Designed miniproteins, single chains, continued (3). Designs and how they scored, part 13

Each design is a single chain, and the fold is of that chain. pLDDT is the mean over its residues in the fold that is shown.

## One batch from the design tools (miniprotein)

Design m8419
Fold by ESMFold2-Fast:
Structure m8419 (fold): chain A 79 residues (1-79)
Amino acid sequence: SSAEEEIRRLGERAIEAARQGNVEEAIRYAEEIVDLGERTGLYGLAKEELMRVLKVAPDEAIPKIIGLILRAIGLELDQ
């Protein structure tokens, strides 16, 4: 679906920003992933993409990304 494509695209953008050390941009895309996952019910995909971002995230971004992963897990379990 177009929503799946957008979540994956946001994940790619977040990973690229994280690799470049752009903490603010990486967090912004990660927040957009959770928001889109919540609106579409694609929590599993959102969680998967956030975990990929976490693997390359600079230290400053890690606490925020972990928080977003926990939010996605909580939303998935509430279904």
Scores: mean pLDDT 85

Design m8420
Fold by ESMFold2-Fast:
Structure m8420 (fold): chain A 112 residues (1-112)
Amino acid sequence: SEKEELAKKFDENFNKLSPETQKLFIKAIMAALENDLEALKQELEKLLEEVEEKDRVALADALEALGEHFYKTGDYETAALFFRTAGELYEKAGDLEKAKKAYEKAKEALSL
């Protein structure tokens, strides 16, 4: 199922991350699950600032999978925050095609 595909994409990419990046990412996920948008923004900004270069693509892929999940469940503002952060990470990693697609998904989420 599509939900199983998103879960697999998340799990695979999350497990590629360093333990330090995983800890920061879990804090962002917890804020999202509690629907605490201000905490989510702060934790995502910290992730973006502190992530090691080697983790950028795997983190972006995992964030994009979570963005898709929240989009499908109707939490559009949370989805947009995940997609935007994924886009910024792809951009820093030099993957401009994936960055563009992630930014467009963030715009779509906020236009609903």
Scores: mean pLDDT 88

Design m8421
Fold by ESMFold2-Fast:
Structure m8421 (fold): chain A 64 residues (1-64)
Amino acid sequence: SLKDIAEQAIKTLERIARERGLPDEAIERLVQRFREGVEKAKSLDDIARLLQETAAEMRRLAAE
């Protein structure tokens, strides 16, 4: 299901964010934002866009 795909994506995002040295507070904000987006998602394409946006935000935060 879309929810199962989203949960797997969240676990991967958390792992990568920790590997990049993001603080727990930043990781929690990214995960919460992703979860909120998934609740409004109607398709796999919506989840793909959210994942792309979250990955871009992770790179931005890791560079600062």
Scores: mean pLDDT 81

Design m8422
Fold by ESMFold2-Fast:
Parts: sequence; structure tokens; C-alpha cells
Structure m8422 (fold): chain A 67 residues (1-67)
Amino acid sequence: STDAAVAQLQQQIDNAETLAQLQAIRDQIRAAAAQGVLTPTQYTGLMLRVIGREIDLRLEEKRKAAE
């Protein structure tokens, strides 16, 4: 179901530890949207969550590089 797909993608985003993993998840979200699995609202929400996680990961990388 669409709701199950959204929940699974949200969990994948939250569990992503690298920018490469987030890029793979972005590709999955785009593919799901292209196949009509996601509504436009769900697609936008998931992409905003990816952006938030990317910011967190990039800040963590900068902290580690400074140490």
C-alpha cells in the first residue's frame, strides 16, 4: 500500500548514515513517484525529510573533519 511504502521510505531516510545511502533513497523516492506509488504531497514530504537528513549528515561530517 501507499502508506506502507511511505513508512518504509521514512524509516530508510532516518536510518541513513551516509550521503551515498541518502542518494540511493532519493532515487527510490523518484522511482516510486514516477510509477504513481506516491502522491505529490507524499513525494514532497519525503524529499523534505531527505533534505533534513542530508543537512544533519553534512554537519556531522564537518564536526568529524574538525576533530
Scores: mean pLDDT 85

Design m8423
Fold by ESMFold2-Fast:
Structure m8423 (fold): chain A 97 residues (1-97)
Amino acid sequence: SAADERAQRAAIADAALAELERLSREGKEHIERIKELVDGEITEEAERKLEETERQAMQLIGEGYAASVEEARALAARAVALMRETVEELKKIADEV
């Protein structure tokens, strides 16, 4: 039913949002480490990168609510993958400073 499909999309979004919250926290921890060691442009660029990736990830999750269940899963997976990639890049920057 349409109600079952809405429930499935909501469950997919909720699971993705929980993972995005965890990844956002991890990314912010890497930025705080960068900020303690390096002032200025590197920190500002890292902050902008995380904010932009969070915006893109949230847009993908939002698109999932109007999509098919299969498309919602694909969009959620893309959102998490984008955030994971950005957090990994921020970790590498933090490890180099």
Scores: mean pLDDT 89

Design m8424
Fold by ESMFold2-Fast:
Structure m8424 (fold): chain A 85 residues (1-85)
Amino acid sequence: SDELLNQLKELIDELGVLLALLGYSPVEVWRRILEILGLEPPSEELSAREMRDYLMEKVEALSDEELKEAIKRLREEIERLRKQL
């Protein structure tokens, strides 16, 4: 659903800010989020913008059940990282 997709996208942006504060480079931020979500990495080296676009295309292809699981996973990771800051 669009509601679940929008929630996931907001959590991705929030997690991206936290990872950047922890010293991740722009491209490493998006690569790390792909890893957390269990999504397949790209076969080639991408810029930070291209990596973000790739991530967004992958999340837009997720089912509602996969979106719910992804949202849960990102919420748990965000809470964990906030305890480190």
Scores: mean pLDDT 87

Design m8425
Fold by ESMFold2-Fast:
Structure m8425 (fold): chain A 77 residues (1-77)
Amino acid sequence: EEEALKKAKLDELIRNGTPEQRQKIIDALVEAGVDRETAQRIVDKLAAGEELTPEERKLLDEAIQKIVESGKADELL
């Protein structure tokens, strides 16, 4: 489904994207209500291939849902 595809593409962009693309995602997470330090940590962990804690995963999933619903995902992809 469209929403699930956008979420999957955003996750791939965090893991395999450029530093500039990751910075745009961090900024979008902050706009979605994640504090900058937490957003940076989540993005850095995913880029390093590390697993997120359940709390970090919940924050990321909720923020990405807001990004997709706001239409901002198109600016990041």
Scores: mean pLDDT 80

Design m8426
Fold by ESMFold2-Fast:
Structure m8426 (fold): chain A 66 residues (1-66)
Amino acid sequence: ELKKKYEEYKEKAKRAEELKEEFLKLAEEYKSDGVKYASYLMAALSSEVAKEVHERLAKKYKEELE
């Protein structure tokens, strides 16, 4: 089951990184709109935090597998 957890969190971390890049691109596109700019920057920050959490969990499960 640890292999399944590792795979799950690895994929979640990858998706969070993809979302961060997408939100940063949207922030750049809307940087003249202060509200949209701030919203996309906050979304990118939240995605970065999610990535870090999921990476730590994936690492933990990988270490338990090895």
Scores: mean pLDDT 82

Design m8427
Fold by ESMFold2-Fast:
Structure m8427 (fold): chain A 97 residues (1-97)
Amino acid sequence: SKEQLLEAIALLLRGIGILLELEQLLARATNPEVRAELERLLAEAEKLFEEMKKLFKELLKSTDPEKQEALLKEMEELLAEMEALLRRARALLERER
C-alpha cells in the first residue's frame, strides 16, 4: 500500500541519519584504537543499509500485501541492528581510553 511505501521511506531516512551520526562520531574521535573500531562499526552499518536498499527495491516491485509487510518487517530489523551499532559507537566515544 501507499502507507507501507511511506513507512519504508521513513526507515531509509532513519538509516541515513544513523550513518551521518556515525561519521560525525568518527570525525570527533582522537584515540587511534577507538577510531579503528568506529570505522569497523560504520562499515557494518553501511553494509546493513545496502541490504535495506535491496529490500526497498523488492518492495517497489511487489503488489502482494503480505510480501510488502514481510519486506517492511525485514527493513525494520536491519534498522534495529544499525541503531545497536550506533549505541555501541556512542559508548566507545564516551569511554575513549
Scores: mean pLDDT 89

Design m8428
Fold by ESMFold2-Fast:
Structure m8428 (fold): chain A 76 residues (1-76)
Amino acid sequence: MEPLVEVKLDPEQSREAARLAREDAERAADWLQRNGLVTARSREDLVNFMRVLGGTGDEVLEEERERQRRLAEEAA
């Protein structure tokens, strides 16, 4: 897949971006854009990238899939 977002961060900035993304991916995206640390085609692409960077995307998706499975079993 083609990369939708290009981010130029040092290790300290990467840690801060990940921390902000875990709290609020949109806020993290805005912070990176204001500081010129990222190039993205759209704000939505950047926000989605920040969710993945913060580790919330994978965890939230896994939890939601598990929750939906449990609800389906309970409803049956």
Scores: mean pLDDT 64

Design m8429
Fold by ESMFold2-Fast:
Structure m8429 (fold): chain A 83 residues (1-83)
Amino acid sequence: HMSWEERLRKELREFLEKYNKENPDNPLTDEQIDAIIDYFLEKGLDLGGFLQLTPEELSKIPGITKEQAEKILNFFKEYLKKN
């Protein structure tokens, strides 16, 4: 069995890497991806935690802009419909 932490790290990284492929002109850095993963682990959020976050809350993560936060949250809603 994959631990909850290992599964969350894998699922979040896979999602954010897909986000980067769709946003090649303004991709998230590895540091930004790690900051998002660390935030979710600290708060005990699963992948669906993106549905509970506002752009304002996500942009409080170090290095994340409000514009990036809005794009990530919108992309996640589309990601859920297709996966």
Scores: mean pLDDT 83

Design m8430
Fold by ESMFold2-Fast:
Structure m8430 (fold): chain A 90 residues (1-90)
Amino acid sequence: MEARLEQLKAQAKAASAQAAANPDDRDLVLQAARLLGEGLGLKLGVDPQEVADIAVAVADAYLNGDFDKAQALNDELLKRTKAKAEELAA
């Protein structure tokens, strides 16, 4: 239902703002990534936990200074979600 997605979107926005204010706080950054990924998965009708796990992996790689790994994981996430988003927009 739309109400659940909007609630999760609001929580993800709040968590992202907290992570942006505290970018070195690993737990806040990973929590924001998980909520954003879960919301995206729900919106696209895919497994929200799978999308959340990839988003967390991207954030974790970034925090570890592995920018090449973060970029590769982010590209895979975008490739997967873009195809589904285009399908739903049709």
Scores: mean pLDDT 74

Design m8431
Fold by ESMFold2-Fast:
Structure m8431 (fold): chain A 76 residues (1-76)
Amino acid sequence: SAFSQDALEAMKAELKKAEELAKSGEKSQVPLLRQHAEDAKAGARALIRYGSPEDGQKAREIAEEAEKLAKEAEEK
C-alpha cells in the first residue's frame, strides 16, 4: 500500500542517517544517532500494527539494524 511504501522509505532514510552518524565516529553525535534509531523503531511499530506481515517484517529488520548502530555507538 502507499502508506507502507512511504513509511518504509521514511524508515530507510532514518537508518541511512544513523549509518552516516555511526561512520563519522563523532561522540557528540551519539544522541542524534539514538534519536534516528528511535524514529525508525516508532515507524516499525506503526507498520507492524497497520501494514502487511511482509512490510512489518521489513520494518522490524530496519529498526533492528538502527538499534544495533545506536547501541554500538553508545558502547564506544
Scores: mean pLDDT 82

Design m8432
Fold by ESMFold2-Fast:
Structure m8432 (fold): chain A 64 residues (1-64)
Amino acid sequence: PDPVLAAIAAFNALPEEKQAAAREAARRYLADPSRPLSVYADEVGVSVRTLGIAVEEVRTGRPV
């Protein structure tokens, strides 16, 4: 679906520092889901959908 492809493209367009920050935020969210995903997205400066791509990458161990 277009929204998923757009989110993957947005994630891959991020500078490496932002991609690393998003992956770190994804790991923290998966370890402690007491905070909503939107809080982690705001801390990194990305959309919730874009951070969701990092969450799936961390969860599956597969690059997107």
Scores: mean pLDDT 77

Design m8433
Fold by ESMFold2-Fast:
Structure m8433 (fold): chain A 75 residues (1-75)
Amino acid sequence: SMVDLLEERLKAGAKPSEEAIALHERLKKTKNPTPEEKELERTAKEIYVAYLERHPDEVVSGALLYEVAKEVLEK
């Protein structure tokens, strides 16, 4: 599942890629996201909400959430 992928990356101490960091920074500055960017943001939010149901006290990097969401949407 999407949450299992995020959990495994966090457990391994994974850092977001430079590409994911750049994507997250770009989307934070975008006032008019494309339909594809909106889908990516929505998917990242869904992963985060599901993750918080299992781990309510944990903090997750937004860039890492976008990286996982992008992988899910590209497959």
Scores: mean pLDDT 78

Design m8434
Fold by ESMFold2-Fast:
Structure m8434 (fold): chain A 85 residues (1-85)
Amino acid sequence: MPLVELTDAELQELLALLQSGLATYEATRAERTDDNEMSELLRELYQALIAGDAERVREVAAKLPVATPESIEQLGHIAEQIAAL
């Protein structure tokens, strides 16, 4: 599976979406009755992606039930590209 190469514009749009998603997650946190391990992992993944922390992204992504080695590397590569913005 080839690693996804994103343009600076696509990376900026993705970063804005991730920041919006994290803000929504945190804003609705008190209203959720099912704030479980999966929700916490998704929050950590969002934070790591926004930070451009590829190693943390790979670590958190590996804990997701749908994670494959290929998807983990794709997410890590996206984080590396965000870090380069």
Scores: mean pLDDT 76

Design m8435
Fold by ESMFold2-Fast:
Structure m8435 (fold): chain A 90 residues (1-90)
Amino acid sequence: MSEEEITNEELENMIEYFEKRKKDVEALAKRRNIPEEDLQKVLDLFDKMIEEIKKMKEEKVPLKEAFKKAQKLHEEALKAWDEAVERLNA
């Protein structure tokens, strides 16, 4: 795996992806009258992940470290999304 796989464009794509997932979660929760407290916990997690990616982009973090952190954040965000969807469908 190349150190150059995480670019500024890749980080921007990840931010856009999680912002879209956040909107999807908000829309689904509103339609299903999910408690605001439960929704807020999921939204806070997405916001934290987006902020971490933005920070890596702005601070010009070394590509190797940025890649490792971005991969972990991506995995955590996908898990949070799956858990949110499961809770909303329960």
Scores: mean pLDDT 70

Design m8436
Fold by ESMFold2-Fast:
Structure m8436 (fold): chain A 60 residues (1-60)
Amino acid sequence: PRTVTFTRDLEAPDRREAEERARRLGEEIAAQLPGGRVVDVRVEQVGPRRFRATITVAVA
């Protein structure tokens, strides 16, 4: 199986909201890819309201 990794910067009031936004983004990306499914979502805080999300999607 092939995987594709995406990195996105997010603005959110807290880590919980950042994680929720990252999951939604991952699902949207997976929906655009053949047999796409989210395998991993990681969120790192890089500022008071800034987060970096790393999303890995498996592709058929």
Scores: mean pLDDT 83

Design m8437
Fold by ESMFold2-Fast:
Structure m8437 (fold): chain A 75 residues (1-75)
Amino acid sequence: SDEQQLAELAATLRSLGASDAQVARAVAVARELLAIERQIAADPSLRDDPAVQARVNELLTELRRIVEEALARKA
């Protein structure tokens, strides 16, 4: 389930040393990505929408930044 995937993401980030604020931000970003994925599954034409593509890219970039920051703290 989506909630199980989000719980696993949160647990992984905590194990990497992410702060509670970073975990909350990552879960919020991932939740929005999952919602967009469900919308695209219901209406595949949304995949070609430039606004949808831009939002997905923003969310993926933010999630990557959080993961990279957490990994840097682990070192």
Scores: mean pLDDT 84

Design m8438
Fold by ESMFold2-Fast:
Structure m8438 (fold): chain A 92 residues (1-92)
Amino acid sequence: KIEELLKKTEEKLKELGIDATISVEDGVVNIELKDFGISLSVDVGKETLTEEQQEKITRFYEKVAPYQDDPKIREAAKLITETLEELAEILK
C-alpha cells in the first residue's frame, strides 16, 4: 500500500513534467525534486506529525515560493503534502 501510494504520487508528478524521487526508509520520507534542486526529509513514522516535522514541510513550501508562478510546482507541492499526510496515517 505504501509502495502503491509512492508510485501514484511519482506518476502524478511525472504528468506535471516534474522529475521526482520519493522513498521511505524507517519511517523517514525522502522527496527530491531534481529539476529544482529541492529536497525534503520528514519522519512520518511517528504516531503524529510533530511541530518540528510540520515546520520542515513549511520550509519546503518557502523553498517553492520563488516558483509559485508555475502552476505545476504549486500542484506538486500540494501532492507532496497530501502524500506525506497519507503516509503518516498508513504508518501509524
Scores: mean pLDDT 69

Design m8439
Fold by ESMFold2-Fast:
Structure m8439 (fold): chain A 87 residues (1-87)
Amino acid sequence: SAEEEALALVLADPDLPPEVRAVLEAYRRDPTLEAFRPFPAEAIRAAAEVLLRRAEEHPEHREALRKLALRLEIHEGLLLIEEGVGV
């Protein structure tokens, strides 16, 4: 799928921060809220920012990367609400 191709592009970057790689690998395996519970909000935000930056660099994957970033941001927001943080 376009989403799988976009994720593969990002994950192929050897300079990808380990924290971001861990978040994106977890999402690729299980794209649900539960996959993000072990990660701090900062890691999820960093991953979303990398996806948005890649969307600017790769217009052919822009839609897929932006959708992935928005999904990560939604999941981060839900986790923060669930933990009573993020007013």
Scores: mean pLDDT 79

Design m8440
Fold by ESMFold2-Fast:
Structure m8440 (fold): chain A 64 residues (1-64)
Amino acid sequence: MIERIVKKAVEIAKSEDIFDAEVGLALAQMVLGIAKSEGDTEAVRIAEKGVQEAEKILDELRKK
């Protein structure tokens, strides 16, 4: 389940819209928080990667 949500969050961030990218990042951060609270190290790893990817996308959009 967490993998699917992270993938969707990154897909939302990949839109060329800054608002969608911010929403995607927020979703990825929310999932990371949940994974950490559950102590699921694999889910944390996946969510951390998703957050990093979404942050990179948002940073690139803001440089346009």
Scores: mean pLDDT 78

Design m8441
Fold by ESMFold2-Fast:
Structure m8441 (fold): chain A 74 residues (1-74)
Amino acid sequence: TSPGSSGSSTSMMALMGENPEESGIHGGRSAKRAGADEKLAKLAGISTESSMRMSGLNLEDGKKAGEIAEKIAR
C-alpha cells in the first residue's frame, strides 16, 4: 500500500478545513432522507463533491443546500 499517490486537489481543500468528500457524504445523506435509492444517493453525493471541486464551494454551502433539499422533500 502506497499512501499519498493521489489527492493534490484534496490536500488543498483540506487546508481550507473541509474536504469535497465530506460534502459528498452530506449530499448523499440528504438524498437518502428525501427517499432516494442508494444509487441515486451515491449520484447525489458524487454531484455534490464534483460541484465543490469545480466551484470551490464551502462545506457550509453544501450543508445549506442539503438542508433545503431535505425540507423540500419532506
Scores: mean pLDDT 60

Design m8442
Fold by ESMFold2-Fast:
Structure m8442 (fold): chain A 71 residues (1-71)
Amino acid sequence: MSLLQIGEQIAEEIRELASTLPPEDRENVNEQIDYLMGRLRKVVETGSKEEQEEILRQMRGLLDRVRWLAE
């Protein structure tokens, strides 16, 4: 599985969890994941694997935060 596909799966899970949040929090989370996905797509074309893995770590951190907010 490509790192981009892994990122897209994490982004989908974040958006699903964000849908349970109040509108303001949902918008903030969606903006953050859209930003990270944009960076990941750019780095897949021009960046190193280390840069891609760092963005995925940031995405996993956002997922953990969204899970905490959804509780």
Scores: mean pLDDT 83

Design m8443
Fold by ESMFold2-Fast:
Structure m8443 (fold): chain A 85 residues (1-85)
Amino acid sequence: SPLDKAKEEMDKVYEEAVKKINELVKNNSSNSDIAKVYNDAMKKIQEIHDEYSKVLSDDDRQELDLHTGEILMKLQGLLNSARGS
């Protein structure tokens, strides 16, 4: 379904951000470099949300809004953990 595709695309963006931020942390990269990966992931999540929201039913939009909120919360947690290193 379009909802399942939107969720899958968001999950892939999150997993890629995890991989990139973990590599930056391992390499003792700057907080600025980590923030750039975070900001890129946030932008991609918003773009996926906006595109799929145009074609989803009201119920599926509500479900996508909840999933988007969960992914954004996970990204914030990832950023907070990375900045502590």
Scores: mean pLDDT 87

Design m8444
Fold by ESMFold2-Fast:
Structure m8444 (fold): chain A 73 residues (1-73)
Amino acid sequence: MVTIPELRAYKAAHPDAETLYIGPVPSNIDPEGRLIREAKELGFKKIVWYGPPPHPGLIEKAKELGIEFVHVP
């Protein structure tokens, strides 16, 4: 499961990472875009989401924050 502490640990281990790979995870993960906000704060520029469609609010939050969002079914 991708959590905020796991995301921070990943970025600390891979400081040059600009793309975050997520999934497969349930569609209802992070409906408030908390993970997307943290990814932006940590310098990620792109999110690749594998599996079931993400919550629409997550896509909108990524768009709002200028993060490229790619869904791979």
Scores: mean pLDDT 73

Design m8445
Fold by ESMFold2-Fast:
Structure m8445 (fold): chain A 66 residues (1-66)
Amino acid sequence: MADEEIRRLVEEGLVSFPEARKAIEDGKKAGNLEEGIEKAYEAVKTWANRMAEDGKAGARELAAQA
């Protein structure tokens, strides 16, 4: 079942990651909103992990310059 955590992550992803929005829309069209939310959550997690990795790399580069 879609919980408030997934909903929050999807909302954040919808602002920053249009693929999460598409997953929800596809789920609505198929009559399987729960699957759409799960796919959106997975997309947001994948994107967030990439952002975290990029952020750490950027921070390390900035520290090396200082």
Scores: mean pLDDT 63

Design m8446
Fold by ESMFold2-Fast:
Structure m8446 (fold): chain A 55 residues (1-55)
Amino acid sequence: DELEEKLKFAKNNTPLGYILGFSRTLLTTMRVSGKVDPKIEQAAQQTIQFVEDLV
């Protein structure tokens, strides 16, 4: 669960602005990897929305 590990790091050690940028980069990386599961893409999208709502 690379996504969970990265989210955990961002949650504990990353400032607000970087968390937003990191979440977007994650989504882009998922697509560029060429192995995008609808479930993974949906989770990443929800993460971005969640972070945006938090701010």
Scores: mean pLDDT 65

Design m8447
Fold by ESMFold2-Fast:
Structure m8447 (fold): chain A 67 residues (1-67)
Amino acid sequence: MKVTEEDVLEALEWYLSGGTKMPERLAHLGEVADVDGDGKIDSREMRFLIDLARSGGLNVPEVELPA
């Protein structure tokens, strides 16, 4: 599945807005980052997505995520 900068930014925006369940349009990110398979993205999984995007050369702003 192709992960884009737009997808990562949308996921980050959703997470920072207090979303408890990831939108269906971002379900493919769950396949990459949802390591516990519960269908939720927690702060650890969001950090993983940001790090993955940055390592792939995408420009993701510096964000402080809650633990």
Scores: mean pLDDT 64

Design m8448
Fold by ESMFold2-Fast:
Structure m8448 (fold): chain A 66 residues (1-66)
Amino acid sequence: SGRAVAVKTSDNDIIASIDGEGYLLPNGAKAGDVHELTGNGSGKKYRLTVEEVPNDKVLLVSYEEL
């Protein structure tokens, strides 16, 4: 478990980096959202909570490995 920063790309993808792997959040992810994500390379699963959205490009997230 930990904290990460998710970044909104120019293509409107929202990507959190966890242990050097990118995890794609659903479009329109908002503060208070909880998502279960799977890494395409590792197959690792995380429960990711969107804690805060300080601006239109950045989401602060917490995560727990499933």
Scores: mean pLDDT 83

Design m8449
Fold by ESMFold2-Fast:
Structure m8449 (fold): chain A 70 residues (1-70)
Amino acid sequence: SAAARARLAAARALVESSDAPEADKQRALAALDFAEGEVAAAPSPERAQERADAAVYQVELLIGRPVPAA
């Protein structure tokens, strides 16, 4: 869904602009890349949102700060 993709885009922007260690940034970007495929393959908008939220949560843990609301 557009909302799920916007949420992943916001997380990606946070990772790219952060001063986090490169290893943590690479792990976060890999999780987001995987989540983009999972969101595209989701059978419903609700499942797409769940998959996006799970990836965003992982990014927040790796980067150490919350992803801003879109």
Scores: mean pLDDT 82

Design m8450
Fold by ESMFold2-Fast:
Structure m8450 (fold): chain A 96 residues (1-96)
Amino acid sequence: ARVGDEVTVTLSSGKTGKGKITNLVDGVAFARVDLEAKAGEKGTVRVNGSTAPALVGTDFKGEATVAARVDANGKVIGAGIQGGLSSYPPAAAPPG
């Protein structure tokens, strides 16, 4: 995954959102999408043909931030979705 790459989110409800990667920091790709979801909804995120589970962390309608974890090979391995344009600090990688 790279800055400018297209991100597609598909929720279990069948709703879809599209955006582009705006930042890539320490294996986490951030993208802005327009979508409607409820906290706890599950879905998938797709970047460059790589697909991974996604989880909605907050209720939102309209704008949301996707934080997608990318492995050493540039594949997406998981994502969190949060409503609004709030910057959350880049989380340190969990202890491996």
Scores: mean pLDDT 72

Design m8451
Fold by ESMFold2-Fast:
Structure m8451 (fold): chain A 86 residues (1-86)
Amino acid sequence: SEEEEIIEAAKRKAEELEKEIKEIEKLIKEGKLEEAKFKGEELIGIAEIERGVLLSIADKLGLEEAKEEVKKLFDEVIKKIKELLK
């Protein structure tokens, strides 16, 4: 279904973002704080754009369950990056 396709796309994107979060964690551990902040802020921007695109598609198709799952997955990732950059 289109709903399952959107949810699977969101899951794949969230997994890709989680891998990038691990690279940011590595930079922080290495004391590369300015590089970590730059990459983290860029990653938040990417996550917000991808969240917006998938939400727009789900909203246009009236897929409420897909909208909620997209919000949950991306909001968790964005929160994790923001917390890491504090």
Scores: mean pLDDT 88

Design m8452
Fold by ESMFold2-Fast:
Structure m8452 (fold): chain A 80 residues (1-80)
Amino acid sequence: ADEKLKKIKEAVKKGEEEAKAALAAGADPDALRARYRAELRTSKDPERRAFAAGVLFGLDDPADAALATGGILWAIGEAL
């Protein structure tokens, strides 16, 4: 349980770092949002959903943050 939760936490952090690095490099926030909202809806892998949630948190949009929170809660539930 604790090891799975650690992996979820690390996936979220990596997603946030990836989003911030991509935005700093001039990536389109709308393209990132579309891609990772789709990943959050379709992926059954807790780590993939956690990463997608991290990316959405990195975009600093309240609607994306709400979806990301739901995705993380699902990933934690699957890990337990």
Scores: mean pLDDT 80

Design m8453
Fold by ESMFold2-Fast:
Structure m8453 (fold): chain A 91 residues (1-91)
Amino acid sequence: MERAAEAIRAGGEGGRRAAEAGGAEGARYAAAVVAGTGGGVGAAIGARRGDAERAAEEAENGGRAAGEAAGGEAAREAAEEGARRAAEAAR
């Protein structure tokens, strides 16, 4: 349970940093991260059910997709970093 919460928090932190870096584009990225929270939710479900590897994979893919959708290199990098930290927390 705690690992799932940490994974969601790490993903959210990545989204927040991307929003701060991107200004108006960052605001769109924040919305995309909320939509892409499927990765974080997947991490929570996987961790709860003992499927940490799948949860980590979903978190990484969700973060990357959200960053790409928002556009901008900084948004993508922040999303990837957040997703990687979320995946690590889920393990």
Scores: mean pLDDT 50

Design m8454
Fold by ESMFold2-Fast:
Structure m8454 (fold): chain A 80 residues (1-80)
Amino acid sequence: SLREQLDALVRETLAALEAAGVLTPLDRRILDTALTGDPGNALAALEALLERLRGDPSVPPEVVALAEEAVRLARQLVEE
C-alpha cells in the first residue's frame, strides 16, 4: 500500500540521517509524527523536514532526495 511505502521511506530517511551523523532530536520528532500521524499530518511534518534538510549543508544530497520522495508519496496518499 502507499502507506506501507511511505512508512518504509520515512524509516529509510531516519536511518540515512543517523548514518550520516546529521540527525537532530527535532528531525526524530518530525519523522515520528510522519510514522504515527494521519496522511495530512504526515505530509505537513515531511514538508517541514524537507525545508530543514535543504537549509543544512551537512545533509548529503541523497538524503534530501529520500525526503523529497517521502513528501511525494505523502501527497499521493492524501489524494487517495
Scores: mean pLDDT 87

